Designed miniproteins, single chains, continued (2). Designs and how they scored, part 30

Each design is a single chain, and the fold is of that chain. pLDDT is the mean over its residues in the fold that is shown.

## One batch from the design tools (miniprotein)

Design m5016
Fold by ESMFold2-Fast:
Structure m5016 (fold): chain A 70 residues (1-70)
Amino acid sequence: GYVDLKTGEVTPEDPSAVLDLKEGKATRAALEYYRLSGELVKNEDATPERLLEAARTNQRLTLDELIKKM
């Protein structure tokens, strides 16, 4: 299935470019990384370090808000 942004306030810009997560089992961290960066990653690749870097770059969330959603 496609990314379901339960924790995000944005949708993919081009849903056709969002190839399926296959098992549809995205973690909150992976969805939050997509919300901040616009890049799909595997659950295991959505680390706290990557989320912090995305937050610093994109200014969409404060660090406190990002940590609260993890």
Scores: mean pLDDT 52

Design m5017
Fold by ESMFold2-Fast:
Structure m5017 (fold): chain A 73 residues (1-73)
Amino acid sequence: SAELRALFAEADVDGDGVISAAEAYRLARRRFGLTDDDLGAFAKAWKEADKDGDGVLDYDEFVRFVELLREIT
């Protein structure tokens, strides 16, 4: 969706087409209201989305990650 693409572009500050865990966490705090108390839930959502363990999310993985974040907020 246009909203998800805008969120991806906001998180992808380097414009490399992938999102790091640090970028995803900043987005989650800013847009989803996450706090340090939610760090464990964030880590769980990250691990489920980054199943290949490459340490970054592409757009399709990011969409899944956002769905998981919506379950915890």
Scores: mean pLDDT 77

Design m5018
Fold by ESMFold2-Fast:
Structure m5018 (fold): chain A 132 residues (1-132)
Amino acid sequence: DDKERQVLELANQMIEAARNGNLDEALEHVKQLAELIAEMEEVSDELLGRVGFLLGRALYVIYEKFGPEKMIEFFKEFLETMLKNKVPLEVIKKIVSSTLLTMKIMNYDNEEFLKAVEEMEEIALKMLKEAE
């Protein structure tokens, strides 16, 4: 419960940093979140779903402020940070699945946004397969 609360607090701080336009600060919260998740022996699917939802929200904020290239770049840095901190692949896959579902549900009918989400899905599939 206490560690789950800390994970959610870090994920919310990531969104707030993104809203303020501070992507470096947002990435520092991602690093702390990755380190904390890597130390947890038991991570619930509910927690991973919430983290993925919050990441999806942060990515949409980045898209609205900075465009699709910065959104894709931040998503790639998120995955690289998770892998570097040795977060289990199954855990990363669950976060990514929730993130992509969240972004599709946001129902922003913009061809540029949808193409960027498709590119993010392709990047995730490639990076996670290469990490096996």
Scores: mean pLDDT 87

Design m5019
Fold by ESMFold2-Fast:
Structure m5019 (fold): chain A 87 residues (1-87)
Amino acid sequence: NPMLEIVKTILNSPDARDLTPEQARKLSEAIDALINLDTEEQQKALLESLLELGIISQEELDDMLTNLTPEQIIPAAWRAIVEYLNK
């Protein structure tokens, strides 16, 4: 996935957007969860990680879990991560 490679490259850059090493690790773990998602619990954990990093709001998380299918959550999480890093 080209978006995944771009995001991981940005996160490993010293010019990554004011992310602490701990925040970068949490986001990398969320990315790895995104690739290996096979349960609703893992999808929720990914979204909660994005919330903690300030990438999405609590309202956005609740809306995603309520209105999106599992297959739609993955692309939505990716869009949020890429938009956050490209701001």
Scores: mean pLDDT 66

Design m5020
Fold by ESMFold2-Fast:
Structure m5020 (fold): chain A 81 residues (1-81)
Amino acid sequence: EPTPLEKLPELAKKLGEAYRKGNILETYRYSKKINSVPNLTPEQAKLSGVSAAQVSGAHLRYMEMLLENGEVPEIANFGVK
């Protein structure tokens, strides 16, 4: 489901809070929603308070945890380049 661009600052704040608290599930959920914004540019992400490192790191950490627990993400497809 596409995430509206106007929701991006709210999602960025929630992502930052979850990331700081080490809440990997919430960090993954918010980073997934942010990546669902159509044609999101790095400039738009920065203006909304999201760093590319936070978004990419959250995705990689979630994938890593699933792999370490012997699980493969069945439905999660991350558009990270």
Scores: mean pLDDT 61

Design m5021
Fold by ESMFold2-Fast:
Structure m5021 (fold): chain A 102 residues (1-102)
Amino acid sequence: SHMEELRKKFSELQEKVDKAVAEIERLADEWAKRGEFYKKIAELLRSLAEQLRLSLGEDPVAHRWVARIALQEMEKLAKESPDKEEILADVERVRKLFDEVW
């Protein structure tokens, strides 16, 4: 039935979100380990993981816009960092994870 197909698709989407959230949280932990100067990068990544998780519930459009702003802030911090290329690579990685879900 159409309802069974919708439930299956939603379950598949939940699994994709869980995997993407885990990967983003792993990236946040790696940046946090690098020291105090990377704490804000780790904070933005954790915020991105939370927005992705919340996008499955209420106000998905609002959570997507908040995530877009967080990605832009991460790119801005990258430009001011000696590790610009590495931060931008992780921004690109997070964008690809979002594209697989959204």
Scores: mean pLDDT 83

Design m5022
Fold by ESMFold2-Fast:
Formats: structure tokens, sequence, C-alpha cells
Structure m5022 (fold): chain A 61 residues (1-61)
């Protein structure tokens, strides 16, 4: 599935690259700058595994 391919891709990224991809996906899904800033604050509190799950959940919506 596309989700499984995306998960495998995200798992290959550095923490810095993972944040950049999260921002890109949030923008592509039409989130506002305010919503993206709030999401980035929450991502900073998450583990790497939780960040990947968050990105995948946003992508599936």
Amino acid sequence: SVKEQLRRYLETLSDEELKRVAILILKQKGYSDEEINKALEELDKMSREEQIEFILEVYEK
C-alpha cells in the first residue's frame, strides 16, 4: 500500500529530514500556518515513532 511505502521511506530519514517532510505533508493537506506551528510544537514533544505515526495519519486524511 502507499501508506506502507511512505512508512518505509520515513523510517530512512534523519530527525531533521522527518520534520521537513511533516511540514511538506501538512502544507499539501491544506493546513494553515497557525495549525502547522501548533503541530510542530506537538511533534517536538513526540518520540520518533510517534512522529512517524502522526505523519502517516495526516497523510491518510
Scores: mean pLDDT 85

Design m5023
Fold by ESMFold2-Fast:
Structure m5023 (fold): chain A 86 residues (1-86)
Amino acid sequence: ELWEIAVEVTDLVEAGEYEKAKELLKTRLKLDDEKAEEVVKATKEGIESTGRSGGVHAALVAILRALGYSDEEIEEKLRELTARPV
């Protein structure tokens, strides 16, 4: 589920649909406006760095951080989710 959300957010950000990406994050993950904005910003930076793959990775990291996971927990979650194709 978090992987699917990260992919959808990345697609919306790549299309310039920033408000839709924020609404998706707020609706699906119950993030507040500030947290949703942080995720969108991180996703934009990821796309600028390494394209779609970087966007999805950045979105996942930002989502996990917004949900209160520690850096160590984020690394463990990324190892689990990295098996899924972009």
Scores: mean pLDDT 79

Design m5024
Fold by ESMFold2-Fast:
Structure m5024 (fold): chain A 93 residues (1-93)
Amino acid sequence: MKVVIIDTYNAAASVTAAVQQLLPLLTSTSAVIIIDAGSTDDTISTVKALLDAANIAYSVITDVAAAIATFNDLKATYGSNVIVVSSGLINTL
């Protein structure tokens, strides 16, 4: 199982292209987690709409402590199958 983490912050203008580039890499066994650092634009709603249109299951985490805990748990469980698309938050671990 592959786990894809999408780390976003105020990226509404660019997130559509980024998610569309990811869609062909996602399989029926992939899990998607959206980590958002408190976007004030429509970044989260845009990502959700694209994943919903592609019928891909996802989870959203907006709490930094919960995001760090989730990343550590997933890395311990899935190891090299954890893929981070943007690493602004995760690189501080």
Scores: mean pLDDT 68

Design m5025
Fold by ESMFold2-Fast:
Structure m5025 (fold): chain A 97 residues (1-97)
Amino acid sequence: MAIIRAISPEEMLKMGYSPDWLHEGTVVIAEGDVEKIKKLAEESGLEVEYEEGDRVVAVLRPEDAEKFQRFLEKAVKEGINVYVTNGTPEEVDRLKA
């Protein structure tokens, strides 16, 4: 079952990821089959920033909105879990399910 969930910057830090990415844009963490995730990212035009274990990280700039939507559609269909975080705590809190 695919999960799309907003997480706090603090949760992202607990996962071992760099807070510097939050200065660049929206951080997306996809969890599952890394090779499949990378393929879907390439097909959607998203650049992979980092890869570790069963996770792939991408940082979204404003121009990446359409690419991210294409990726989400494919990821949900393939059962890939997606976590999203932003540098503004108020926005992240509103997106928490």
Scores: mean pLDDT 73

Design m5026
Fold by ESMFold2-Fast:
Structure m5026 (fold): chain A 70 residues (1-70)
Amino acid sequence: GVEVLYEEALRALESLGKELNASQDVLDQVREILEKAREEAEKAPTITEAMKIIGEAYRQGRKLLLEEAK
């Protein structure tokens, strides 16, 4: 379900953030992006749309972490 997708995406981004020594501010932003995406995904009419929503949030969070690491 949506919660499993959310938890896997969050775990992957938190792991990457630790590896990159990301700031707490960026980690909080990434978490907020995923939490908002989770709410949107729960309202999605299909699991395919829910996966697309979580996947896009994951890409956004990953980009933020990598941009800070420069």
Scores: mean pLDDT 84

Design m5027
Fold by ESMFold2-Fast:
Structure m5027 (fold): chain A 79 residues (1-79)
Amino acid sequence: SKLEALSGELLRELLELLKEGVSPEEIAERLVAKLEEAGIELSAEEREALRRHITALAEKLQKQPLEKIEEGIKLAFPE
């Protein structure tokens, strides 16, 4: 429940930053910081892996129409 809500919040944040034209690398840094602020403790290795994964995801999402991504997020993380 909490993890699902947090995942939905992070994906919505990622989409918002993409809409604002923020770089994938900057998006990754901001989302990792948001996870740590939410009380998720990350090791240095986990932090690096997460940054790489978020950067790759943001780069892939830049190639998709934004409305399709928004619909997907609503279906995967309702309310």
Scores: mean pLDDT 74

Design m5028
Fold by ESMFold2-Fast:
Structure m5028 (fold): chain A 65 residues (1-65)
Amino acid sequence: SARDEALRKLVEVHKLSEESAERVLELLQSQGYSAAEIAAMSDEELERLIVRLVTEEGFVVERKK
């Protein structure tokens, strides 16, 4: 599913913990992004959105080792 692919990218490519990936997905969806849009984003665009959530919204995002 698009949701599963979006979560996979957040965990595997962006190295977020599973909990942080779920939270980021929910936050982006609350801002008007669909799971399909997130799954289709370039790695660079999605990373910029994650950085924006941390720097502008003050959210804590945990990355895997």
Scores: mean pLDDT 81

Design m5029
Fold by ESMFold2-Fast:
Order: sequence, then structure tokens, then C-alpha cells
Structure m5029 (fold): chain A 90 residues (1-90)
Amino acid sequence: MSPEEIKKETLERIKKIIEETLKKLKENKKTYSVEEMAEIAQKTILEIEEIFEEARPHLSDEQAEELMKEIEKLLKKFEEEADKLIKENE
């Protein structure tokens, strides 16, 4: 695979994980405790970080930096949405 394809597929994979996790948290608000929701969010962040580290060796420094910035934006939005869902469940 080209570095461009790896970067694109990595971003698409991360976006899918975020969407699926947020959907799971929204659909299970009554089932999950605040602590369980926080654990799910933390585990998701770690999984995304691992996915980035797997992609990093296949990218140039510039491509890795661009990918990291895009991932940081996605993570910030994810954390903000997850925090809102957790607070609504308190």
C-alpha cells in the first residue's frame, strides 16, 4: 500500500471506531454507569493511539505529523462528545 493509502485508511478506521463508540454510549446510557462510560472512552483513546503507532513506520515524518494533527482533532471532538454523554448520565 502507498503511504497516502495507509494515511487515508488509518483515518477512516479511526473515524469508524469513534462513531461506533459514541453510538454505543448514546444507545446504552441507561445500562452503563458513569464509570463504565469513562472506561469505554479511555479504552477507545488507547486503541486509536495504537492504530496511529502501527501506521507511523509506513509514513514520512510530514505525513505522520499531518495524520497526528487530524487524529488530535478527532480525539478532541470525541472527548468533548463523550464528556457530554457522561455528564447527562450523572
Scores: mean pLDDT 83

Design m5030
Fold by ESMFold2-Fast:
Structure m5030 (fold): chain A 100 residues (1-100)
Amino acid sequence: AAGVVTVRVSAGADRAVVTVRVTGAPDHVRYVRVHARLPGSGTTAFVDVAPGTSATLTLDGSGDSVVVTADVYDNNGRLVGSVRLTVPAGTSGSATLVVP
């Protein structure tokens, strides 16, 4: 079965909210590592998301953009998929990665 990683970003003036949902877990997927950063403020955060779950990251600070990467790892710690999203301040964005 295919897995789907959905990343949603809301880039506010003084706060960014990143939500990650992992649906339909293939048996070989162990976790998704989500890194978020505000380059202008130096603020960074990360979370590991298990298959079939969701997580939210909140970054306090202002910046010109929010940069998010979601990296998919297998049971052996091997990178099997990756998605990157850059969202300008004052906007929202989303990215979807299908993992077979």
Scores: mean pLDDT 81

Design m5031
Fold by ESMFold2-Fast:
Structure m5031 (fold): chain A 80 residues (1-80)
Amino acid sequence: SVDDLLAQTQARFDSVKDTLTPEQLAVVQELIALAREFAARGDLQTARDLAETALGFLNGEISLEQARAYVEQVRKQLAS
C-alpha cells in the first residue's frame, strides 16, 4: 500500500538522515511531504511515484538532479 511504502521511505530516511547534506535532506523531505499530500488527495499513483523516488534516491539509485526534476514536475502539475 502507499501507507506501507511511505512508512518504509520514512524509516530509511530516518536511518540515513545524519549522513545527508542539507540539500539532499531538503529534497527527501519535500518528496515525502508531496507524497503525503497526493495520498491525502486520493492520487495514490503520484503518491507512490514520489515515495519511490525518495526511496530510490536514499538507496543511491536516483541522482539528486533526477529527484529535483521530479519535484519540479509535480509542483508544476499542482499549479495547474
Scores: mean pLDDT 87

Design m5032
Fold by ESMFold2-Fast:
Structure m5032 (fold): chain A 61 residues (1-61)
Amino acid sequence: SRGILREIAKRTGLSISKVRKIIELIETEPELSDREIAERVGVSPATVSRVRRLYEELKKK
């Protein structure tokens, strides 16, 4: 949901547009590593890992 993107942006300090791009790649390109997603979006791999973890946690509810 849209609320998940806002919450992840708030917790990571990223723009909503960057969070959306990361989540889209996680959903559409599951073979990509955090490093490869980071290179495509222009963030650190640690940032992608944090977004991935938060997305998995928030969508369980």
Scores: mean pLDDT 82

Design m5033
Fold by ESMFold2-Fast:
Structure m5033 (fold): chain A 98 residues (1-98)
Amino acid sequence: LEERKKYINELMKVLGLEPIDLDSPEKINEARKLIQKKIDEMTLDELIELHVKSKNPKIRETLADIIAVKAGITQESVRRKLAEAKSPEEVRKILEEA
């Protein structure tokens, strides 16, 4: 539970959202809705920039999944390649080849 709260707060910060106090299931659900809303509003290029700048492997994996979904890609192999990509150019090449 504590690891989940830390992860949600870190993801919110990465997305430029104000952290909220995750002291109840209702607040956790509110944070998840805010995260999803922000992701839906972001462009693919903005998500790629956040992905390559992130130092946290868990956040990088999450952003790779979000990028794949937004680009219409469901293959696990592509998700893994995206998570390991180190530059925006590398991410775009992976997406073009998928």
Scores: mean pLDDT 78

Design m5034
Fold by ESMFold2-Fast:
Structure m5034 (fold): chain A 85 residues (1-85)
Amino acid sequence: SVEELREELKELATRVLGKSEEEAEKIVEEIFERLSPEQIEAVLRGIGSKEHRRIVAEILGIPEESLLPLLTELGVLRLQEAVLG
């Protein structure tokens, strides 16, 4: 859902990148202004185009080559939280 995508992007910005909640909300809104939910989901699942990955990385303020490692880090954090409660 759109709500799940927003939450995943907020967690990426706050938990992985150390952004404040306010900064994360601004980042998420900017991503949704530039990309459709389908394009965002594709990027988060590692199947997005290079163009869409560059857009997300630009808005997050990171190099494009850092996006997939940071998404992997978020995935590990989410998996650990699901196992540990």
Scores: mean pLDDT 83

Design m5035
Fold by ESMFold2-Fast:
Structure m5035 (fold): chain A 77 residues (1-77)
Amino acid sequence: DEEEKREKVRDRLLEEIAANTTPRLAAILRELIDISLNSPSPAAFAAKAAPLREEAQALVEELYATDADFRKRLEAG
């Protein structure tokens, strides 16, 4: 419940960051939103979203390691 609220806020923040950093992250987040709208249950959403979340996490880690502006934005937030 509280953890789910925090994850939702984090996902929103990630979407805003992606919109200003890379079109690939934005495309992944858009796909996650589409899956959430078409999933019959939270469990079904989690299963379908898992590979996309893994890809997004890997991209965020790569950006943090290689993109100084992205790193500064995360550290400032």
Scores: mean pLDDT 70

Design m5036
Fold by ESMFold2-Fast:
Structure m5036 (fold): chain A 93 residues (1-93)
Amino acid sequence: SMAEIERLVRRARELVRRALELLRRAFELIDNGGSREEVERLIAEVERLIDEVRRIIEELRELGAPSEVILELEIELGVVLIQLGVLKTILSK
């Protein structure tokens, strides 16, 4: 139903926002010489949120959500993935 699609889109966007907030905190910790253990914990939480967003996107496809809605969520998830990749690269040095 359209109401179910709208609820799932809202949930996915909430999870993306939360992931971006955790990534911002992780970058601040690195910049300030903070705990590596705390950064690794934040990365693990972001990865869990990414997995949940991916599951929601798949559920939206199964419900027949409009292609533009799926594309917008994939673009938003893409921003999270790029920032996570940068963060992991910094930690590998």
Scores: mean pLDDT 90

Design m5037
Fold by ESMFold2-Fast:
Structure m5037 (fold): chain A 96 residues (1-96)
Amino acid sequence: SAAEEAAKAAGEAGKGAMEGAKTGEQSAAAGVSGIGGSTSGWLGEKKGTKEDMAKGAREAALSAKAAAESAGGEEGKKKGEEGAKKAEEAAKKAEE
């Protein structure tokens, strides 16, 4: 479940970053859960070790955070950063 949580958080981070880049100020909180499932499948299908999944989730979170920081719109940046933090925490938990 830790890997699934990391994947979901990474999806939320990615959604927030995309929302910010695309609209500049779109509030994506309500829609984030939907796309989280897609990235959850992406990481789940890899079925690597806990370490592999944690690494992937962490890299996804870092990429999403970088994209969010580059994106226009403060809402998208904030949502992307929050999602990235959740992905980082879930990745740490998956490593354990």
Scores: mean pLDDT 53

Design m5038
Fold by ESMFold2-Fast:
Structure m5038 (fold): chain A 71 residues (1-71)
Amino acid sequence: EIAKLKEEIAELDKKAEEAYKAGDLKALVEYARERAKLLLEAFRLQGASEEQLAEAEAIAKKELAELEKIA
């Protein structure tokens, strides 16, 4: 299942690359949001604690907020 999540993240990275080439900042924000969800799920599957998941979620929210300011 972790391998499948990594595959989904790789597909999102390809979509983000295409959005970047097109100058579609809104699409980049959406792909970053989906990527963060998949990373948190991968951490959960690897046995991350609730504290580790909360910290990772806080970091992801901060990064997404910065991206939203430029989109």
Scores: mean pLDDT 77

Design m5039
Fold by ESMFold2-Fast:
Structure m5039 (fold): chain A 94 residues (1-94)
Amino acid sequence: ARLEELIEQLLRQAVEVEHLDADEVERLREELRATLGPALVAGTRATLERLGLSLDSPAEEIRAALRARGAEANAPESVVDEMFRLIELGRELE
C-alpha cells in the first residue's frame, strides 16, 4: 500500500544513484521497512500525544488540532496537510 509505494520510490532512486543490484535492492527494502515503519509509528504517537489525542481519534479531530497548532506557529496549510498525511500513514502501520 502507501508505505510500500514510498519504499519502492526510494529504492528506485537508490538504484539510479548507487547502481545497486537485485540482492542489494531487496536488502535495502527490508532495512527501509524496518526503519521507516517504526520511525513513522513513533513520530505519530509522539505528535498525537502532544495534541492530547490517540490513534483512535477521528481524522477530522486530528486535522483540526494540526490546523490550530499550525496557525499558532504561522505554518502554511501545505505543511499541515503533509503532517496529516504522515500521521495517517503512521496510524495505518500500527
Scores: mean pLDDT 75

Design m5040
Fold by ESMFold2-Fast:
Structure m5040 (fold): chain A 106 residues (1-106)
Amino acid sequence: DYNEKLRKEQKVRREHNVKNELDKARNLEKRNPVRGKIAEAVVRTKEVGPDGTDDLIATARDAGWERLAERLEMFREEYNALKKISEVDALIHYELEMQEILKHVE
């Protein structure tokens, strides 16, 4: 079945992109262990979704990135408030915040 094979190939390409983001974070860790560890935590949090935010806050604090931890705590408060009004808008806000953090670390 050609269509089934094509869909499986597209899934493999998407999974390869996630692996590439993780590989970049691990390569960054070789040059800067703190930044690389935070980048990996952000990528993993993007896979888990908003429920992973507390683990990312803990990782930032353990690394001494207090400003990032404070930013994430404020974001979590904003996310929880927005989720009560619109779950879709809350998820969009979460995705944009994770993208901005990752760009700053890289």
Scores: mean pLDDT 74

Design m5041
Fold by ESMFold2-Fast:
Structure m5041 (fold): chain A 73 residues (1-73)
Amino acid sequence: DPVAELEAEAARHQALADRYQQMLTEVNEQAKKASPEEAKSLQEIANSFQRAYDHHQTKADALRAEAEALRAA
């Protein structure tokens, strides 16, 4: 079932996006309590997690759209 395969792949990317979003929240909380030097390093980590989140969220959204289009056809 190609729809089920697309939905499964979308779910995997969504799980990764959710994990990176959680890690981003944790790093941002740490940055608020950190020294200015530590906050700078944490911001670089946060930027990396944001890019990873964006990548996986975009992939999940695209795969869900493909599954929906296939179901509508």
Scores: mean pLDDT 89

Design m5042
Fold by ESMFold2-Fast:
Structure m5042 (fold): chain A 92 residues (1-92)
Amino acid sequence: SLAELILKGDVEATAQKIVDIFREHRDDLEALERALGNLILPIIALKVSGYDDQAEAGKQGAIAGFRQAEAEGVLPERLRFDTDRALELSFA
């Protein structure tokens, strides 16, 4: 699962899974938002639990996945803005 990839600190696999989610759900913004919510929660849980290295790897994977989705033209600007803000608030 995506949570397992984040827990392992697998930056590349996390990024690829995020891109796949954007490609798969681009016609269903509600499903896409739910999938992205599940992406953020493991990173927050790791940070709160003191696993800073794994949390940072998960964050890097998420950022890389979002950048790749944007480059491929599958990332909605509205969803990007909301997610970027949520990540900033969670790690501020």
Scores: mean pLDDT 70

Design m5043
Fold by ESMFold2-Fast:
Structure m5043 (fold): chain A 79 residues (1-79)
Amino acid sequence: SLAVAVGEVRVEASVERAEEAGRRAAKEIQTLPGVLRAEVRAEPVEGGARVTVGVFAESQEIAERGVRLGLELIRELVE
């Protein structure tokens, strides 16, 4: 059954850097088997940016795995 998972991470980086990391993460998530759509949004917050990752996939497990990968990639890419 089709599923959606959403996750968030706060990073101590500019919103522009977070947006670039988010775009790269979304592209990587979309290459995963069973992922149908990945969306990433970055918003400025005090001291950094909040990044939201949403994944639509063929199963809940795949959607959740996509979110976890995306959040870890964003953390790594902003460093």
Scores: mean pLDDT 88

Design m5044
Fold by ESMFold2-Fast:
Structure m5044 (fold): chain A 93 residues (1-93)
Amino acid sequence: MKKSPKEIADELLKRAEEAIKAGDVETVRENLQKLGTLVLLYATVLNTPEARKIAEEIAKLLSKVYEAAQAGDVETALENLKKIKELVDKLIE
């Protein structure tokens, strides 16, 4: 039960990707909400303008992933999820 924030984020991203591919919109929503909470908490702990900016960009992309998943647009959802992973990797080393 001692997972790093990076390991937790990577697990949530993987589960969201699998749920997007399966068309499981509810599982997408749950994993994106957990990731959003983790990102916001981590940015708050870091307490830098750069961390806040990255967290805001991730929040916007999370909304786009969910909207695309609800529309059944798997390609757009996965493209936006990839952008989230790149930003998470910058925020959480």
Scores: mean pLDDT 85

Design m5045
Fold by ESMFold2-Fast:
Structure m5045 (fold): chain A 63 residues (1-63)
Amino acid sequence: AMEEAARKAAIYAQKGNSGKGAEVLLEAGATPEQASRAAFYATIFALMGDVEGGAKAALEGAG
């Protein structure tokens, strides 16, 4: 569940939709603080073109 949410957040960040990524993380059980942190890390990796790195960083950020 959370791993799938983190990967989706990374994909949404790649598409420029970090807000949708945060929503997916919240639906998966992340707190607002964890979701914001995870979405932020996903966005940083998206700017570098690294979806896999973004998914890992988002998962760590979500807890």
Scores: mean pLDDT 80

Design m5046
Fold by ESMFold2-Fast:
Structure m5046 (fold): chain A 79 residues (1-79)
Amino acid sequence: MSRKERLVLAAETLARLAEEAGDLELARQLHEIAKQLRAATTEEEVEKLGEELDRLARTMPADVRMEAIRIVAEAQAAA
């Protein structure tokens, strides 16, 4: 699985966690990041979107924040 594919899966997973926590605006932003990742054609675009996804993970509700950060870190570590 490519880094891009891992980041898409991470973004969709975080969106679900945000929806379950009641943060519908954050879930919308995470779905948009997943859409942009799917459309990304360069490694530079994937890198920038990965950084934005990490930033959004750090804004997740406290109950799921550490899990969100871990998910994004694992997705970025996958080559």
Scores: mean pLDDT 84

Design m5047
Fold by ESMFold2-Fast:
Order: sequence, then C-alpha cells, then structure tokens
Structure m5047 (fold): chain A 63 residues (1-63)
Amino acid sequence: VKVEIVEENGVYVAKVTIDGKTYEIKFDDRESAEKFAESIEKAYKEDPEFVREGLALLDKASK
C-alpha cells in the first residue's frame, strides 16, 4: 500500500493507493492525516481485505 499526504487550501488529503486504485480522504490537520496513514499501513499488513473494504466505504462517505 502507498500513502501520500498533500495539502490543498489548508486541508490535508491522504491519498491511499491499493491495487492501482487511489482513495482520497480529507483531514482538517496534518497530524490526523499522518495518524490515519500509519493506521492504514498497519491494518493493511494484518488484514488487507478489511482495509480495501473500509477504504471503499470511507471514500463513499466522504463524497
């Protein structure tokens, strides 16, 4: 899994790429985005299928 954090107009976007698909999750602060990135990397090592499903749901809820 690949996680990148970018800043757009004072909002931090965590871009998570799994199997060629990129998910974007927005955060109000950088610390929250960084903690999310760490959590995703750890969770993906333990249960990659659960992470894929969770990201799809989170992406849908964020739109």
Scores: mean pLDDT 77

Design m5048
Fold by ESMFold2-Fast:
Structure m5048 (fold): chain A 110 residues (1-110)
Amino acid sequence: DVNEEIVELLRNDTPENRIRAAELIIRMGEAGEEVEVPGSLMDPLVSDAHVAALLAREYGWRARLVETPSPEAERAAIRELVARGEAPVFRSGITPERAAWLEEALRAAE
């Protein structure tokens, strides 16, 4: 159960777990799945991911798979996607470096 995995990640609150939870929330929304996150576990990143998932589920909000030959190109792609209002998604999950770039891009877009 992906919803239970998200809750477990958020209960053990680290920056890496918040980013992983956000990625799972977005993927569920894109799959048309209902995302159930307790309000007590909502932080700004998780809240933004939950909104992205709801928009994907209800309105066809687009997430974009990030595939790139270099870390520099990946960082640039994440920044550009977030600036365009698209959610970056990673096949291999979120590494600490990707989490830092995503957080930087989200902060720059606010």
Scores: mean pLDDT 70

Design m5049
Fold by ESMFold2-Fast:
Structure m5049 (fold): chain A 67 residues (1-67)
Amino acid sequence: MEEVKEYQKKLIEETIKNLPKEYQEPIRKKLKEIGGEDLGDLIYVALELNVPLELILEAIKKAEEKL
């Protein structure tokens, strides 16, 4: 995972873009505050912000299919 840091950054950003706009900026802000770098950090942050798990998983799936 560490050696693919650039891929993780793209995957995180694409996942955020696939979420409803109301969640995008809060997630970006919180990820930056905690220094989040992978999907685990993204999932943690999104759940803490009360994003439904189903929306998170669908957004990740769409991001992976696009990348």
Scores: mean pLDDT 79

